Designed miniproteins, single chains, continued (4). Designs and how they scored, part 1

Scores and structures below are computed, not measured.

Each design is a single chain, and the fold is of that chain. pLDDT is the mean over its residues in the fold that is shown.

## One batch from the design tools (miniprotein)

Design m12001
Fold by ESMFold2-Fast:
Structure m12001 (fold): chain A 64 residues (1-64)
Amino acid sequence: METLKLQKEMQETIKAYDEKAAEASRGVDGEKDTLAVRKQKGEAFVRYSDEISRAVREAHEARR
């Protein structure tokens, strides 16, 4: 099921962004890098939410 893969990928991506933000905070441009990472995390969450909804619908149609 592609839906399970998307869900797992979303969780891993969000966790990776959180870790990346923590690393960015320790860097030279920590503030700018952290802000950019948080924006990307938000965009990824919205994108995965939409894609999961679409994948569920497509999976149901394909199974029938």
Scores: mean pLDDT 71

Design m12002
Fold by ESMFold2-Fast:
Structure m12002 (fold): chain A 65 residues (1-65)
Amino acid sequence: GASPAEGAALYKARCLQCHTLGGEKGPDLGKVPPAFLAAYLQNPTAYGMPAFAPLTAADAQAVVA
């Protein structure tokens, strides 16, 4: 499995610009259940998120760790 450090690095690179841990620009992803967050990353446009290049399954799991 992916380490928490890998998840933190991916979060900072891809998510932190809009999803700060305080929820300043987007919702605070720390409040979202990991299972829902993983589903969100597989189909972000269905949940109102801008389309991003697809993350690998491993990268998606790292972000939720």
Scores: mean pLDDT 52

Design m12003
Fold by ESMFold2-Fast:
Structure m12003 (fold): chain A 95 residues (1-95)
Amino acid sequence: MPSPDEVLQAAVETITALFNEYFPDKKEEQQRLIELLRQMSRASVEEAEEIVREINKLVLEILKSNPDLPPTKQTAFALTVIGAATDVLLAVRRA
């Protein structure tokens, strides 16, 4: 089964591509999100679940700060980030 570190690398690449397309100027938010994913990959299951809540909070903050983004793109952004975080959480649970 893929390790948390292997799943993390795929998640980081997904988030980097997503921000380059939707929010190329939001490099601080991109780096905060990537750091939360890195912390999750090294965390216990309980700690990883707490980090998912922080990721969800950051996603909502980014969307609230960018209200001009169309609803379909807001949904695509949120689902992509949540999907990447879920993949990392599931890898941590399997480890």
Scores: mean pLDDT 84

Design m12004
Fold by ESMFold2-Fast:
Parts: sequence; C-alpha cells; structure tokens
Structure m12004 (fold): chain A 68 residues (1-68)
Amino acid sequence: PPSAAEVEERRERLLPLAEEDLREGRRLGLPEEELAYLERMLEAARNEDWATIEELLQEMARRAQELV
C-alpha cells in the first residue's frame, strides 16, 4: 500500500496533467455532465478529500453494474 508521502508526491505530479486533460476536454466539447464529474473528482483530489473520491467511484461502479 502507498504511504501518505508517496500519495502526496503522486498527487502533486498528476494534478497538473489532470487539469490539462480537463481543459482539453472542454475544448473538444465533452458533455457537461462528464466535465462536472471530472471537476468534482479534481477538486476532491486537490483537497485530499478521499471520502468524496471514494463516494464518486462507488457511484460509478454501481452504474456500471446496472448496465450489465
């Protein structure tokens, strides 16, 4: 399992890339609901709000199960 320091280092490295991907998605015209979901994930990651991230991931998993 990753250490807290390892998670923090990875977050600092990946956040700028995720922000760039979100900007590119907006330029490409991704659906507003998809952009909103990505924005919420990014904001939770910036705030180290792992509880919100887990909640969003569980919601996505539940929707995937409903489709199958």
Scores: mean pLDDT 69

Design m12005
Fold by ESMFold2-Fast:
Structure m12005 (fold): chain A 89 residues (1-89)
Amino acid sequence: SRIEELKEEAIKRLKELGLPLPTSPLEEFYAIGTLLTLKNPGRPVEESKLEAYELLLELAGIKADVSALSEEERKKLLAEALARLKAKD
């Protein structure tokens, strides 16, 4: 899956840079976010926001079509995903 490929690429990049490897789902999310920033530093905020929501939901094990959700529904679902990831730490 896309999330597994991004995790593997992020871990490889951290190893190449000599940085600590992620030990929790929240750290995995931060590693993927760092990788995406390095690959697309000038990317529009709205596109980055939608991709970040999608990736966070996948890491939390939530299946949802983010593009079909209202902004309020996205905020609620994002908060739930973050709570699930923090609970594992």
Scores: mean pLDDT 69

Design m12006
Fold by ESMFold2-Fast:
Order: structure tokens, then sequence, then C-alpha cells
Structure m12006 (fold): chain A 66 residues (1-66)
């Protein structure tokens, strides 16, 4: 099972999808590590998008955004 996470206002939530249902469960101290992993997975995908944008800016000779 793949664990996904989302952060809202500094609070982390675990996102779980099963079939056509989606649940968001607030992270507790006991489950914080799983929530961190879910958020990190999302950040990794976002990092790939940022790298794509950086490549595009370099090709255009522009300064990439922070």
Amino acid sequence: TTVSGKEVDGKKYLLQTDGNRTFSVEATPANQAQADQGVANGDALRQQRIEENLKKFKEAGLTPPP
C-alpha cells in the first residue's frame, strides 16, 4: 500500500485511497513518521517538476525562480 501525505497549516495528514474512496487522517505523534514519508513522496515528485523548470530557464538564459 502506497502512503500519501498532505500538509495544511503546518499540520500533516495521511491520505489513503482504496477503490473509489479517499480518506484523510490527521497525523498523530505515533503516526508522524508515516505522515512525513507521505509528504516526502509528494516533495520528491515536486522536485522533479522544479528540475524541469530549471532546465527550461537555463535553455532560455533566464534566472530560475527561488
Scores: mean pLDDT 67

Design m12007
Fold by ESMFold2-Fast:
Structure m12007 (fold): chain A 93 residues (1-93)
Amino acid sequence: SEEEVLEELRKAGEELVELLEEAKKDPSKILEEGKKIVEILEKTLEILKKYDPELAKKLQPYLDELKKLVEEGKLTLEKLEEIVKKVLTLLTE
């Protein structure tokens, strides 16, 4: 249902904020927290592909960028914060 989808998106947004704050507290965990954020975004994107495919299309480039930075070990705190803030903006209209 729409209400269930909106609740899942709200929970995803809250978890993204929590993981970003953990990375800020301990930057040595940035790749670990980045991998967790990738997993949340992949799950969120699968939900959006069925519910809101246009929003899924807008979100995809940020997931692709984050995934590449994590895989290459190049993720910085500044870049993680940029991506998370942009994703949160897209999820809240």
Scores: mean pLDDT 86

Design m12008
Fold by ESMFold2-Fast:
Structure m12008 (fold): chain A 87 residues (1-87)
Amino acid sequence: MKIYAPESLFELTPEERARLEKSLDESIKKIIDYVREKHPDLTDEQLKEFEEKLRKIKEEALNDPSMLPTARALRFIGEAIDLELEL
């Protein structure tokens, strides 16, 4: 049963937010490593722009009050895949 939950199920506790942000930061690092391996002809400037876009997607996903925590992570992954496909 749901005994303890934030007043809003769509709000993260500070610890849950920190954990999700850490997970997304690790995902960004892995995605950048993957993109560098898959697209070795990319310039450092293009990789920096890609990382900046990933960080913005992370912030938007973390701050979406309409999404459950798992949906926020999936949103980030989906938008990251779309960005990689544009390379």
Scores: mean pLDDT 74

Design m12009
Fold by ESMFold2-Fast:
Structure m12009 (fold): chain A 69 residues (1-69)
Amino acid sequence: SFDEILEELEKRIRELEADPSLSPEEVAEKVNELTKEVLSIPGLSGVQQAAIAITAAGRVFDYLLRQRR
């Protein structure tokens, strides 16, 4: 289901954020790669693709803001 796709995306992003071997820039790059993979899933509507892109971008933005504190 689409909800499972979003849940898995957020889980994988959290795993990347938790990896101490990655710099913030490397996390952002890997999330971008992951987002492209998820967007390639067949059968997603334009609204679902937009939701995936917005979710990933929002998570990266929040993560990078936390790194400034």
Scores: mean pLDDT 84

Design m12010
Fold by ESMFold2-Fast:
Structure m12010 (fold): chain A 116 residues (1-116)
Amino acid sequence: MPETARAIVEELERNREAYEEALTNVLDPLSAKVQRWIEEIARLALEDPERARELAREAMKWILENEEDPVKAAVAILTLARVAGEVEAAREYLEKIWDKLEPEQRELVEKALEEI
């Protein structure tokens, strides 16, 4: 269990850096809300994996409805999928914005999904 907690924290740290790089400004209110969800889902993944996955699906849906930038949406969805272990929902939601992504961006998203 301690090793699992450490692994999740390390994964969240790596994904946080990638997510922050994709976000052009720290003043984006959507970024703050997504970061709080990532932290809560990471905590829940240790205590109740099923609730973590359910919350991740709800967060992904909210991101699709509120984030206009498809790259920011994709990064947030991938980060949630990684911390919750919810790959199938991430694939379904990413498919809904797939045509809005450039070919190079699609390749990066697919590689990220393969690593989850």
Scores: mean pLDDT 71

Design m12011
Fold by ESMFold2-Fast:
Structure m12011 (fold): chain A 88 residues (1-88)
Amino acid sequence: SSQARLDELQAAYARIEREGLDRERALKYFEEYKEEAIKELLERAKEAGVEVELTEEGKMAAVYLYLSKRDVEAAVEIAMLAEEERRE
């Protein structure tokens, strides 16, 4: 359900805020899922009739969307990694 997914996202964010972001693990998730995530995003964009130009931020967003349906904790780690990269 939408509520259960929101609760899982909030729990994952709270855990990482408490424990700290494991940057090496987040980067490993990004590298492992990048190709499949980009492929899925581009296929969905084509079906919707929209053009997508993938920046580095866009690639991280693709991995986040891909993992949000498969591994909520990994998705949150990607989102937090992307936020840290934006702050620099």
Scores: mean pLDDT 79

Design m12012
Fold by ESMFold2-Fast:
Structure m12012 (fold): chain A 72 residues (1-72)
Amino acid sequence: LMEEVEKLIKELEEKLRKAKEALEQGDEKTFYELGREIQEIAKEIYELMKKLSKEDQEEILKRLKEIEEKIL
C-alpha cells in the first residue's frame, strides 16, 4: 500500500515538473492535459491515504507539502 502511494507521489512530482516546463514554453495544450492527470493522481493519493495509519498519513502530507513548496 505504501509502495503504491510512493509511486503515485513520484508520478505527481514528475507531472508537476513537466507542467511547469510546458507553461514556461507556452505549450497550453500539454499544460492543461497534465493538469487533469495531476488532479486524478492527487485524488488517488488521498483515497489510499485513508487506508494508512495516522503516522503514515502525516508523513505523506509532509511530502506533498514539500513537493508543492519546491515546484509551485
Scores: mean pLDDT 79

Design m12013
Fold by ESMFold2-Fast:
Structure m12013 (fold): chain A 59 residues (1-59)
Amino acid sequence: MAEKVYEDLLERLLSLPELTPENIARAAQEVYEKYKDEVSVEDFAKAALRAINEAIERK
């Protein structure tokens, strides 16, 4: 479950032309809405942070 959050968010972030705080927040919000009933807020936050860090490193 957390791995799906990581994978979906990473894919969305890598498809963005720029990793601004605004577009990162939007991508994270969309992924949260998709998985919020299946993942805890803590597990979501951990997976999201991992995806954001990975996307920044690849830019």
Scores: mean pLDDT 81

Design m12014
Fold by ESMFold2-Fast:
Structure m12014 (fold): chain A 70 residues (1-70)
Amino acid sequence: SREEEILELVKKQAETLIEASKVMSKEEVDDLLKSFEEQVEELMKEMSKETQEEIKKILEETKKEAEKVV
């Protein structure tokens, strides 16, 4: 489904951001996390509650993992 495609895209973007965070400054990571959060919020507008909750979990885990690297 379209929601599954978007969820997979969000997961891939999160993985890319976490890998990028390993070679970036804390300030650059914070800026990327903010941008990612804004993009994810826009994508959630037309999604089911279940998909929105999964995306929120991905966002929180992404923030947690990026903080561990920096």
Scores: mean pLDDT 78

Design m12015
Fold by ESMFold2-Fast:
Structure m12015 (fold): chain A 78 residues (1-78)
Amino acid sequence: SVLELLDVDKDGVISKQEIDAFRELIAKNSKNPRVLALDADRDGKVDEKGLDIVLEAQKSLGAVVDENRVSDVSALYE
């Protein structure tokens, strides 16, 4: 699911660190499989607008987004 893509450390919470890591990879045009799976526009490009749409959808479904939580995002870079 999309929550599993954003929840990199699998703690059940989408942290600011996870969001920031995805934004950084998107800015670098990363071919990371998690980033590519977030392509909401299906245009072959992942952008910050697509990430924002996904985050709002997950919040609407009851996902916990905690901007004060620190997460291990090393799995995104391996």
Scores: mean pLDDT 68

Design m12016
Fold by ESMFold2-Fast:
Structure m12016 (fold): chain A 98 residues (1-98)
Amino acid sequence: SSALLEEISKALEDKIKAKTAEELKDQLVKLGYLNEEAAEEFGKAVKLAEEGRPPEEVLEELEKALELAKKDPSTDPIVLKWLEYLIEYYKKQIEAEK
């Protein structure tokens, strides 16, 4: 949910000063926490969530972002942990709808 993305942004407040999902994406790339390809997919997932699109669409883009992030050994472990947390959250939300 958008609320979860806001909580993640707040949790990174001391490292990343972002007021929007777009700023969060840009700061993650600028600080080297996430590569450009993974950040683009993450930004797409955030935009889909903000637009209220089905959680399945958000999950698909988050899983792509995680795959790209894991392929890059320079990715910050904190960002991997937060991406995994988001993926599990959306999986749980999808399961609750069944």
Scores: mean pLDDT 72

Design m12017
Fold by ESMFold2-Fast:
Structure m12017 (fold): chain A 82 residues (1-82)
Amino acid sequence: SVKEKLREIYELYKEGKISKEEAMLQMLELALGGEAVEKLLRMKEKVKAGKLTEEELKEAEELAKKYEPKVKEVTELVHEIL
């Protein structure tokens, strides 16, 4: 289950085998899939650089709307584990 895999990632972090950033990334990949995480990271870099186009802003809004329920679900599961 997703909850069991989230716990495994947390235990790796707790044991010092992975960083906090790596643990968070793995949890997001598990929840959203690697392709979704890659798109979000790419958009974050463009926003930080001030290079986000109107089309990319719309894509970011659609991604946020599409994945908001799954991000919320995973956040709630993480709170149950922690």
Scores: mean pLDDT 70

Design m12018
Fold by ESMFold2-Fast:
Structure m12018 (fold): chain A 99 residues (1-99)
Amino acid sequence: NDAEEGRKYAEEGKELAKEGKGKEGGEKAALGGSYAARGAETGSSKPEEASKAGREAALAGVEAARSGKGEGASKGAGGAMAGIGASFLAGLKGGKKPI
């Protein structure tokens, strides 16, 4: 659920960045990154690595929100989605059913 929520916010951040609303896009990207970090800690077989990726995405989103730059907002949203993807792959590789 947190991974899905994070993805939704990351997608909203990308749309806002395309509209030139860098601050709003960055805020959504930061929120997406926060959910991705939580999902990574819960669903990952490597929680530290996945959590780090999600936090880096959240920080990128915060920087974009502060600066108002659309480019930064898009990068933050992309990082949030990468964190979600990493969490998903980690879950598939061995954390789901360890016998």
Scores: mean pLDDT 58

Design m12019
Fold by ESMFold2-Fast:
Structure m12019 (fold): chain A 66 residues (1-66)
Amino acid sequence: MSPEEQAAIEEVERLGVRGVLLASEGRLDEARKVLDQLEALKAKHADNPAISAAADRAIAAVRGRL
Protein backbone atom coordinates (compact mmCIF):
# COMPACT_ATOMS: atom_id res chain seq x y z
CA MET A 1 0.00 0.00 0.00
CA SER A 2 1.35 3.45 -0.90
CA PRO A 3 1.93 6.12 1.80
CA GLU A 4 -0.70 8.27 0.04
CA GLU A 5 -3.23 5.39 0.12
CA GLN A 6 -2.51 4.74 3.81
CA ALA A 7 -2.96 8.46 4.61
CA ALA A 8 -6.33 8.51 2.78
CA ILE A 9 -7.55 5.40 4.64
CA GLU A 10 -6.44 6.90 7.98
CA GLU A 11 -8.31 10.15 7.15
CA VAL A 12 -11.45 8.16 6.25
CA GLU A 13 -11.24 6.15 9.50
CA ARG A 14 -10.69 9.32 11.57
CA LEU A 15 -13.72 10.99 9.93
CA GLY A 16 -15.80 7.86 10.57
CA VAL A 17 -14.96 7.91 14.29
CA ARG A 18 -15.69 11.66 14.45
CA GLY A 19 -19.03 11.23 12.66
CA VAL A 20 -20.11 8.43 15.03
CA LEU A 21 -19.20 10.54 18.08
CA LEU A 22 -21.05 13.60 16.74
CA ALA A 23 -24.18 11.53 16.00
CA SER A 24 -23.99 9.94 19.48
CA GLU A 25 -23.90 13.44 21.02
CA GLY A 26 -27.01 14.47 19.03
CA ARG A 27 -24.96 16.81 16.82
CA LEU A 28 -26.75 15.55 13.72
CA ASP A 29 -26.02 18.49 11.38
CA GLU A 30 -22.27 18.15 12.06
CA ALA A 31 -22.47 14.35 11.66
CA ARG A 32 -24.17 14.86 8.26
CA LYS A 33 -21.35 17.22 7.21
CA VAL A 34 -18.88 14.43 8.06
CA LEU A 35 -20.96 12.05 5.88
CA ASP A 36 -20.68 14.56 3.02
CA GLN A 37 -16.89 14.61 3.49
CA LEU A 38 -16.72 10.79 3.51
CA GLU A 39 -18.84 10.53 0.34
CA ALA A 40 -16.64 13.16 -1.35
CA LEU A 41 -13.50 11.17 -0.44
CA LYS A 42 -15.11 7.97 -1.75
CA ALA A 43 -15.95 9.74 -5.05
CA LYS A 44 -12.42 11.21 -5.30
CA HIS A 45 -10.88 7.73 -4.81
CA ALA A 46 -13.58 5.68 -6.62
CA ASP A 47 -10.91 3.78 -8.61
CA ASN A 48 -9.10 2.67 -5.41
CA PRO A 49 -10.88 -0.38 -3.90
CA ALA A 50 -9.10 -0.18 -0.50
CA ILE A 51 -10.02 3.49 0.08
CA SER A 52 -13.54 2.93 -1.31
CA ALA A 53 -14.09 -0.04 1.06
CA ALA A 54 -12.82 1.97 4.06
CA ALA A 55 -15.13 4.87 3.10
CA ASP A 56 -18.13 2.50 2.77
CA ARG A 57 -17.47 1.11 6.28
CA ALA A 58 -17.13 4.63 7.75
CA ILE A 59 -20.29 5.86 5.97
CA ALA A 60 -22.25 2.82 7.23
CA ALA A 61 -21.02 3.37 10.81
CA VAL A 62 -22.04 7.07 10.83
CA ARG A 63 -25.43 6.39 9.17
CA GLY A 64 -26.07 3.63 11.72
CA ARG A 65 -25.79 6.19 14.54
CA LEU A 66 -28.04 8.83 12.90
Scores: mean pLDDT 86

Design m12020
Fold by ESMFold2-Fast:
Structure m12020 (fold): chain A 109 residues (1-109)
Amino acid sequence: MVKKYIEEAKKYYKEGKLSEAELKLFEARIIALENGDEEALFEIEKVSVELNLEKHSIKLSAEEREELEKRIRERVKELVRNRPEKDELEELRKQTIKAAEKFRQLVER
């Protein structure tokens, strides 16, 4: 399921819709945290970083990419360890959806 949100975020990024892309990645993070899915969360964080590197035209060496992935993996473990309760994550998800809808109304007027 999170794969669809990641693909939609990549599509929005290619279309120059940066805020919509970030909202999709944020929604994907909430879903991954609700499931305690470290692998899904790692993929989301990796994509978020890669899109920011592309935005700023930053090129990393193979060694720098390996170190970056190691740091992302460590952060993901910490996020899952300290994740909010399911009820709090569900409410945060609802707030994110409402924020995305309000943003859409403002941009498409």
Scores: mean pLDDT 75

Design m12021
Fold by ESMFold2-Fast:
Structure m12021 (fold): chain A 67 residues (1-67)
Amino acid sequence: SAREAAERLFENMRSGNQTVTEAERELAERAEPLVEEEAERIRKENLRGGEEEVEELVRRVLERAAE
């Protein structure tokens, strides 16, 4: 699912599977708890599956986490 794909992306940033800056790690930590809420919003808007749903979810979560 888009939620699982986004959670996996942020987990990879946090877990050290990728070399990330401290700021990027902190952003991922703030983003992770927002994934479920933003995924529910996308679901209610009837956006359907695939890469576009994952990209939209990640975009919304990162924009909100950066605030």
Scores: mean pLDDT 70

Design m12022
Fold by ESMFold2-Fast:
Structure m12022 (fold): chain A 67 residues (1-67)
Amino acid sequence: HMEEIPGLTEEQRKLILEWYDRNRDKPALTPEELERLAKETGLTVEQVRDAIMAYRASRLRLEAAAA
């Protein structure tokens, strides 16, 4: 079970979502990209990873519900 991301501000969520949209063609998250995004948002690498994974899971769940 994946939980919603409780610790993010709206600004941090927006930055992560914009990064995800720009990098949607990338099949894998690289450590370098995670570190860059962590620096930009002020989050840890683990928090950024969890946020992106939760966004992917949320999208998958909505697509599954629509099928």
Scores: mean pLDDT 68

Design m12023
Fold by ESMFold2-Fast:
Structure m12023 (fold): chain A 87 residues (1-87)
Amino acid sequence: SAKKEVEELLEEFKKKVEELMKKAGRYSEEKLEEILKQLEEELKKVLENHTLEELEEAYEAQRSELTPSQKEWAELVLRLVKAYEKL
């Protein structure tokens, strides 16, 4: 289901943020939860103002200028947007 896909992608995002925080020596469960809440709020705003096609076109336009890490984050966000549209 689309809901399960969103849950799985959010869990993947959570794990990536947690690993980055631990590597930086700044891990906090409270801060991780705040980041996830901010992501959900920003994702909702993006979905209210943009189509998936517009977001994919924006990503492709900037793709060559992005670092590998930025590409991974952008692609994960696009996967989340696509999963949310199926809800």
Scores: mean pLDDT 74

Design m12024
Fold by ESMFold2-Fast:
Structure m12024 (fold): chain A 90 residues (1-90)
Amino acid sequence: GVDYYDKDGKKLKKKGPVYRLPDGKIIESGLELMKELHKLFDERNIVYDEKKRVYIDKNTGKVYTSWRELVSDLMKENNIEEVPVTEVKV
């Protein structure tokens, strides 16, 4: 079989995508990442404008034209990193 590990040697349930939170917590799925990002949306007052088809940060006025741009920016601002996964043959 094959086991998967993060950079700190912690065993993962599957190969990627894997993300690391600033407190060292590892997220092993895009769904869990979305839950964390949803909290940040509420805290940052980010809304989707259906008429303009863009995401708007109501606190800063910053506009995101794509979901990918918004996710990337929030990950950087909150020190969330995509981490490499090491495969170990067992």
Scores: mean pLDDT 71

Design m12025
Fold by ESMFold2-Fast:
Structure m12025 (fold): chain A 81 residues (1-81, ends at bonding distance)
Amino acid sequence: GSVEEAYKGAREAAELAGAGDIMAQKGTEPAVRGSKAGHGVEGAIGDMLGGLGQAAIEENRDFDGTRALPGLRKAGEAAAG
């Protein structure tokens, strides 16, 4: 998959969880980097979820990770393959 597809998927997932574009970008970057380093989809999802949580704290936004999980999985698959 492409970095662009991963970003788009993560943005959609983050928006469903109550986040904005900046938050989605910050959350996606570590996972995309991890995928390029040979980490699997599950690792990429974990990294994105952690990044989105951190970005939510920085932007003082509510974040529900369970709403993001299906979209983050799609983003992780796009980043990994």
Scores: mean pLDDT 59

Design m12026
Fold by ESMFold2-Fast:
Structure m12026 (fold): chain A 126 residues (1-126)
Amino acid sequence: SLKDLLSDNEEVRKKAIEEFAKKSLEEQRHTIGLIFTAYLAGLVDWELLLKITLELIDEFAKIPEKAELAVEVALTLSMLGVTKGHAEVIDVVIAHLEELARKYPELRALFDETIARLRAIKARVQ
């Protein structure tokens, strides 16, 4: 459930993310939109949003058909961070994607392209 995905309890959230990764792409995109909306509405703070979104990126990276969704989450998080005064999140996301590119060599080209886009965004805000 959305409530469990937004939980500050790591065990509850981990189980919810594993079940969520089995949903359709349409349901996943809709729910990801709700997660970011929950942050904008003040229902979750920046630290919890960062934890949730990085955990979603990790889970989606395990599933080849969901790799594009991991990229969508990474880019949305980074752009939101810039607009909300958390531009340092770009470096966190880049480091995370570099580690995933090492772990999943078949996704390297996709993640390297995303990292290049994030570096370009970072250059414009410094």
Scores: mean pLDDT 89

Design m12027
Fold by ESMFold2-Fast:
Structure m12027 (fold): chain A 100 residues (1-100)
Amino acid sequence: SKEELIEKIVETAVEIKKLAEEALKAAKEGKYEEAKKLIEKMLELIKKLAELGKEYKPELKEEIEKILKEIEEIAKNEKDLIKAVEKMLELVEEMLEKLS
């Protein structure tokens, strides 16, 4: 149902934010390998969020895919892990606003 999709989107977004907070803490403490693993987990949840979003609002498929590609590029190429997490989270918030 539409209500079940909304619940899954909200739950996934909460999990992404928790991983982002953990990744920021690890990066600020110089635990870069831990931060990288947390960013990888965050990216997998963001991919799940994108799939749920496309199911919830199919008309936003192209916009969601564009945001996801930008997040994937940041996760791969942004060497400043704090900046990477902050940029990824900003794009996740943009995706969520489009789904509202």
Scores: mean pLDDT 90

Design m12028
Fold by ESMFold2-Fast:
Structure m12028 (fold): chain A 62 residues (1-62)
Amino acid sequence: PLSREEAERLARYMKSRGHGQNLSLEQMVDILLGGAKSREEAIDMLTDSLGVSREEAEAALA
């Protein structure tokens, strides 16, 4: 399952790329943890919802 640390790392990466500017870091973490049960699901959410490449999302979790 996606850990809080992984979700936080991912949320920080998204904000650094200019995504989720209207959400706090904690709100993005909660969305990721609530919507994604696994690392793969979190990557799918980011690529689908925010237009981030799969490679970039994977790198953020590495």
Scores: mean pLDDT 72

Design m12029
Fold by ESMFold2-Fast:
Structure m12029 (fold): chain A 77 residues (1-77)
Amino acid sequence: MKEEALEYIEKAIEAIENGDVDEALAYLQRAIEAIEKLGGPKGFKAVQLIYSAMQALLSGDYDTALKYLEEAKKILE
């Protein structure tokens, strides 16, 4: 489940790098679902970072979105 969340975040990062915002948002929603099944304070913080990344993507700030996703990955590792 933790590995599943990390895989979805990695796929979202790849989608952002390819300019596919809709695909990235879909993967981030799947990552949130996987993290919520884990629970705990690290999971909560990771979900907040992913929501921040989603808002950055919707604003066209891809660099900020990528920074939030890398931080979320480090928390889940």
Scores: mean pLDDT 83

Design m12030
Fold by ESMFold2-Fast:
Structure m12030 (fold): chain A 63 residues (1-63)
Amino acid sequence: VSDEEIQGSIYLISAGVYLRLGDLKGALEYYKKALEYFKKSPDTSQSEIDALEEEIKRIEKRL
């Protein structure tokens, strides 16, 4: 597991916390950071990237 994968996972967890608090802007910020790190990671699968991109798009639609 790469450092980028670990960092991406930390940002993903942070985004989930903000989403639960109703902070859609905070959630978007951390989901986008998670996506950036997952794209840099050789260990991140395309399905994980696709799922995160879909979640980002879904949240943006709510703003």
Scores: mean pLDDT 81

Design m12031
Fold by ESMFold2-Fast:
Structure m12031 (fold): chain A 99 residues (1-99)
Amino acid sequence: SMDEEIAKRALELNKQAQRVVEELYRKGLVSKEEAEFALATLKEIEEIVRQGLEKGDVKGALEKAIELYKKALKETKNELLRSIFEQLIDFYKQLLAEG
């Protein structure tokens, strides 16, 4: 279904972001505290999207995910991490427009 495809793309984007954060930390471009905060946020949103798919409310899950990304962006000072959250907000808004 379209909702399953949207949820799958949302999860793939989130997983890619998790790998980018881990790589930025490995390269010393973000602090441990900033990396841990970003990864915790991404993993929480991954679970929200998964639960939305299981319950048949993918749209509600993506709307909640966008609000959590916006909250994380307000708490994030590192420009590379801010860019990741801004891109995820834009991509998830685009996915919502497709459903």
Scores: mean pLDDT 91

Design m12032
Fold by ESMFold2-Fast:
Structure m12032 (fold): chain A 83 residues (1-83)
Amino acid sequence: KLSLKEQLLLAGAELGILEIQLWIGIKTNDKELLQKTIEKAEKLKKEIQELLEKTTDPQMQKELQQLLSQLDSLIEEAKKALE
């Protein structure tokens, strides 16, 4: 069982990978990669929302909310790249 801090660290790392995938997808005009990036970002968003419901630590809540905001921005950017 991972601690809440370890789960937060892992979520941040997964977001970083998705940001790299977004950059590659835009750079190479890879619509399949962009679509997969959106799907993975939506899944990560749900996982972070579940963590947010389980935590009472205000600092942890703030960090999880920041990750959700970054994921929303990433999803929006990927959707724009598909247009």
Scores: mean pLDDT 87

Design m12033
Fold by ESMFold2-Fast:
Structure m12033 (fold): chain A 75 residues (1-75)
Amino acid sequence: MEERQRIAEQLLAFVDQLSDMFESNGLTAEAQQIRTLGQQLAQAIADGDWDRAKQLAEQLLSLSRAAMEKIRAKA
């Protein structure tokens, strides 16, 4: 339980940093989406729902990749 809680907290901190970076680059919609997905993923990890966590992680990675490509395309 405590280990899963720590992983969830670290994930939320990481997502917060990514969200701030996306928002500072004008990707406000992507920043909001990653915060929402991060919260859902953290909850799934805390609950030990690994099937749901895997699906949410895939969505989070896909969104993060698309947002990073948009930032890179600007410069």
Scores: mean pLDDT 82

Design m12034
Fold by ESMFold2-Fast:
Structure m12034 (fold): chain A 62 residues (1-62)
Amino acid sequence: MAGDLYEAVRDFEGTGPSTLSFRKGDLLRVLAVLPGGDLLAEHPATGARGLVGPEYVRLVGA
């Protein structure tokens, strides 16, 4: 993959079209780090993209 892989450390339900929904243990590919520290990420299993708070994920690979 072209971006760093992060693992979700908890479940999150997206609150709008710009936020990403995921489950604990899901792998997310980070596409960008935005001003303010939010991550733009892709969920490879669903193809969904959106914003993720950095507190919800941990780095596991590049």
Scores: mean pLDDT 75

Design m12035
Fold by ESMFold2-Fast:
Structure m12035 (fold): chain A 83 residues (1-83)
Amino acid sequence: AKAALEAAGDHLLAGAKKAGASQETLDSVKATTDAGIAALDAGDLDRARQIARGLERGGQMLSKLGATEEGQAAVEAARRAIA
């Protein structure tokens, strides 16, 4: 779960950077991923699932905005994190 959540965040960061996102947006994606990992470490599975679903939706949006490979990879990794 943790490795899959990290992978989802990494793919989302790569896709956001490719799409020309601001540094503030990139920092926000990283902070969201870190919060999801912290939730898993704390045993807060509901919070971790909420964050993973957010990363999945972010990946879907990036795929539609032209970062298709990175977006699809983020979706797949996020789904593995909550499966």
Scores: mean pLDDT 82

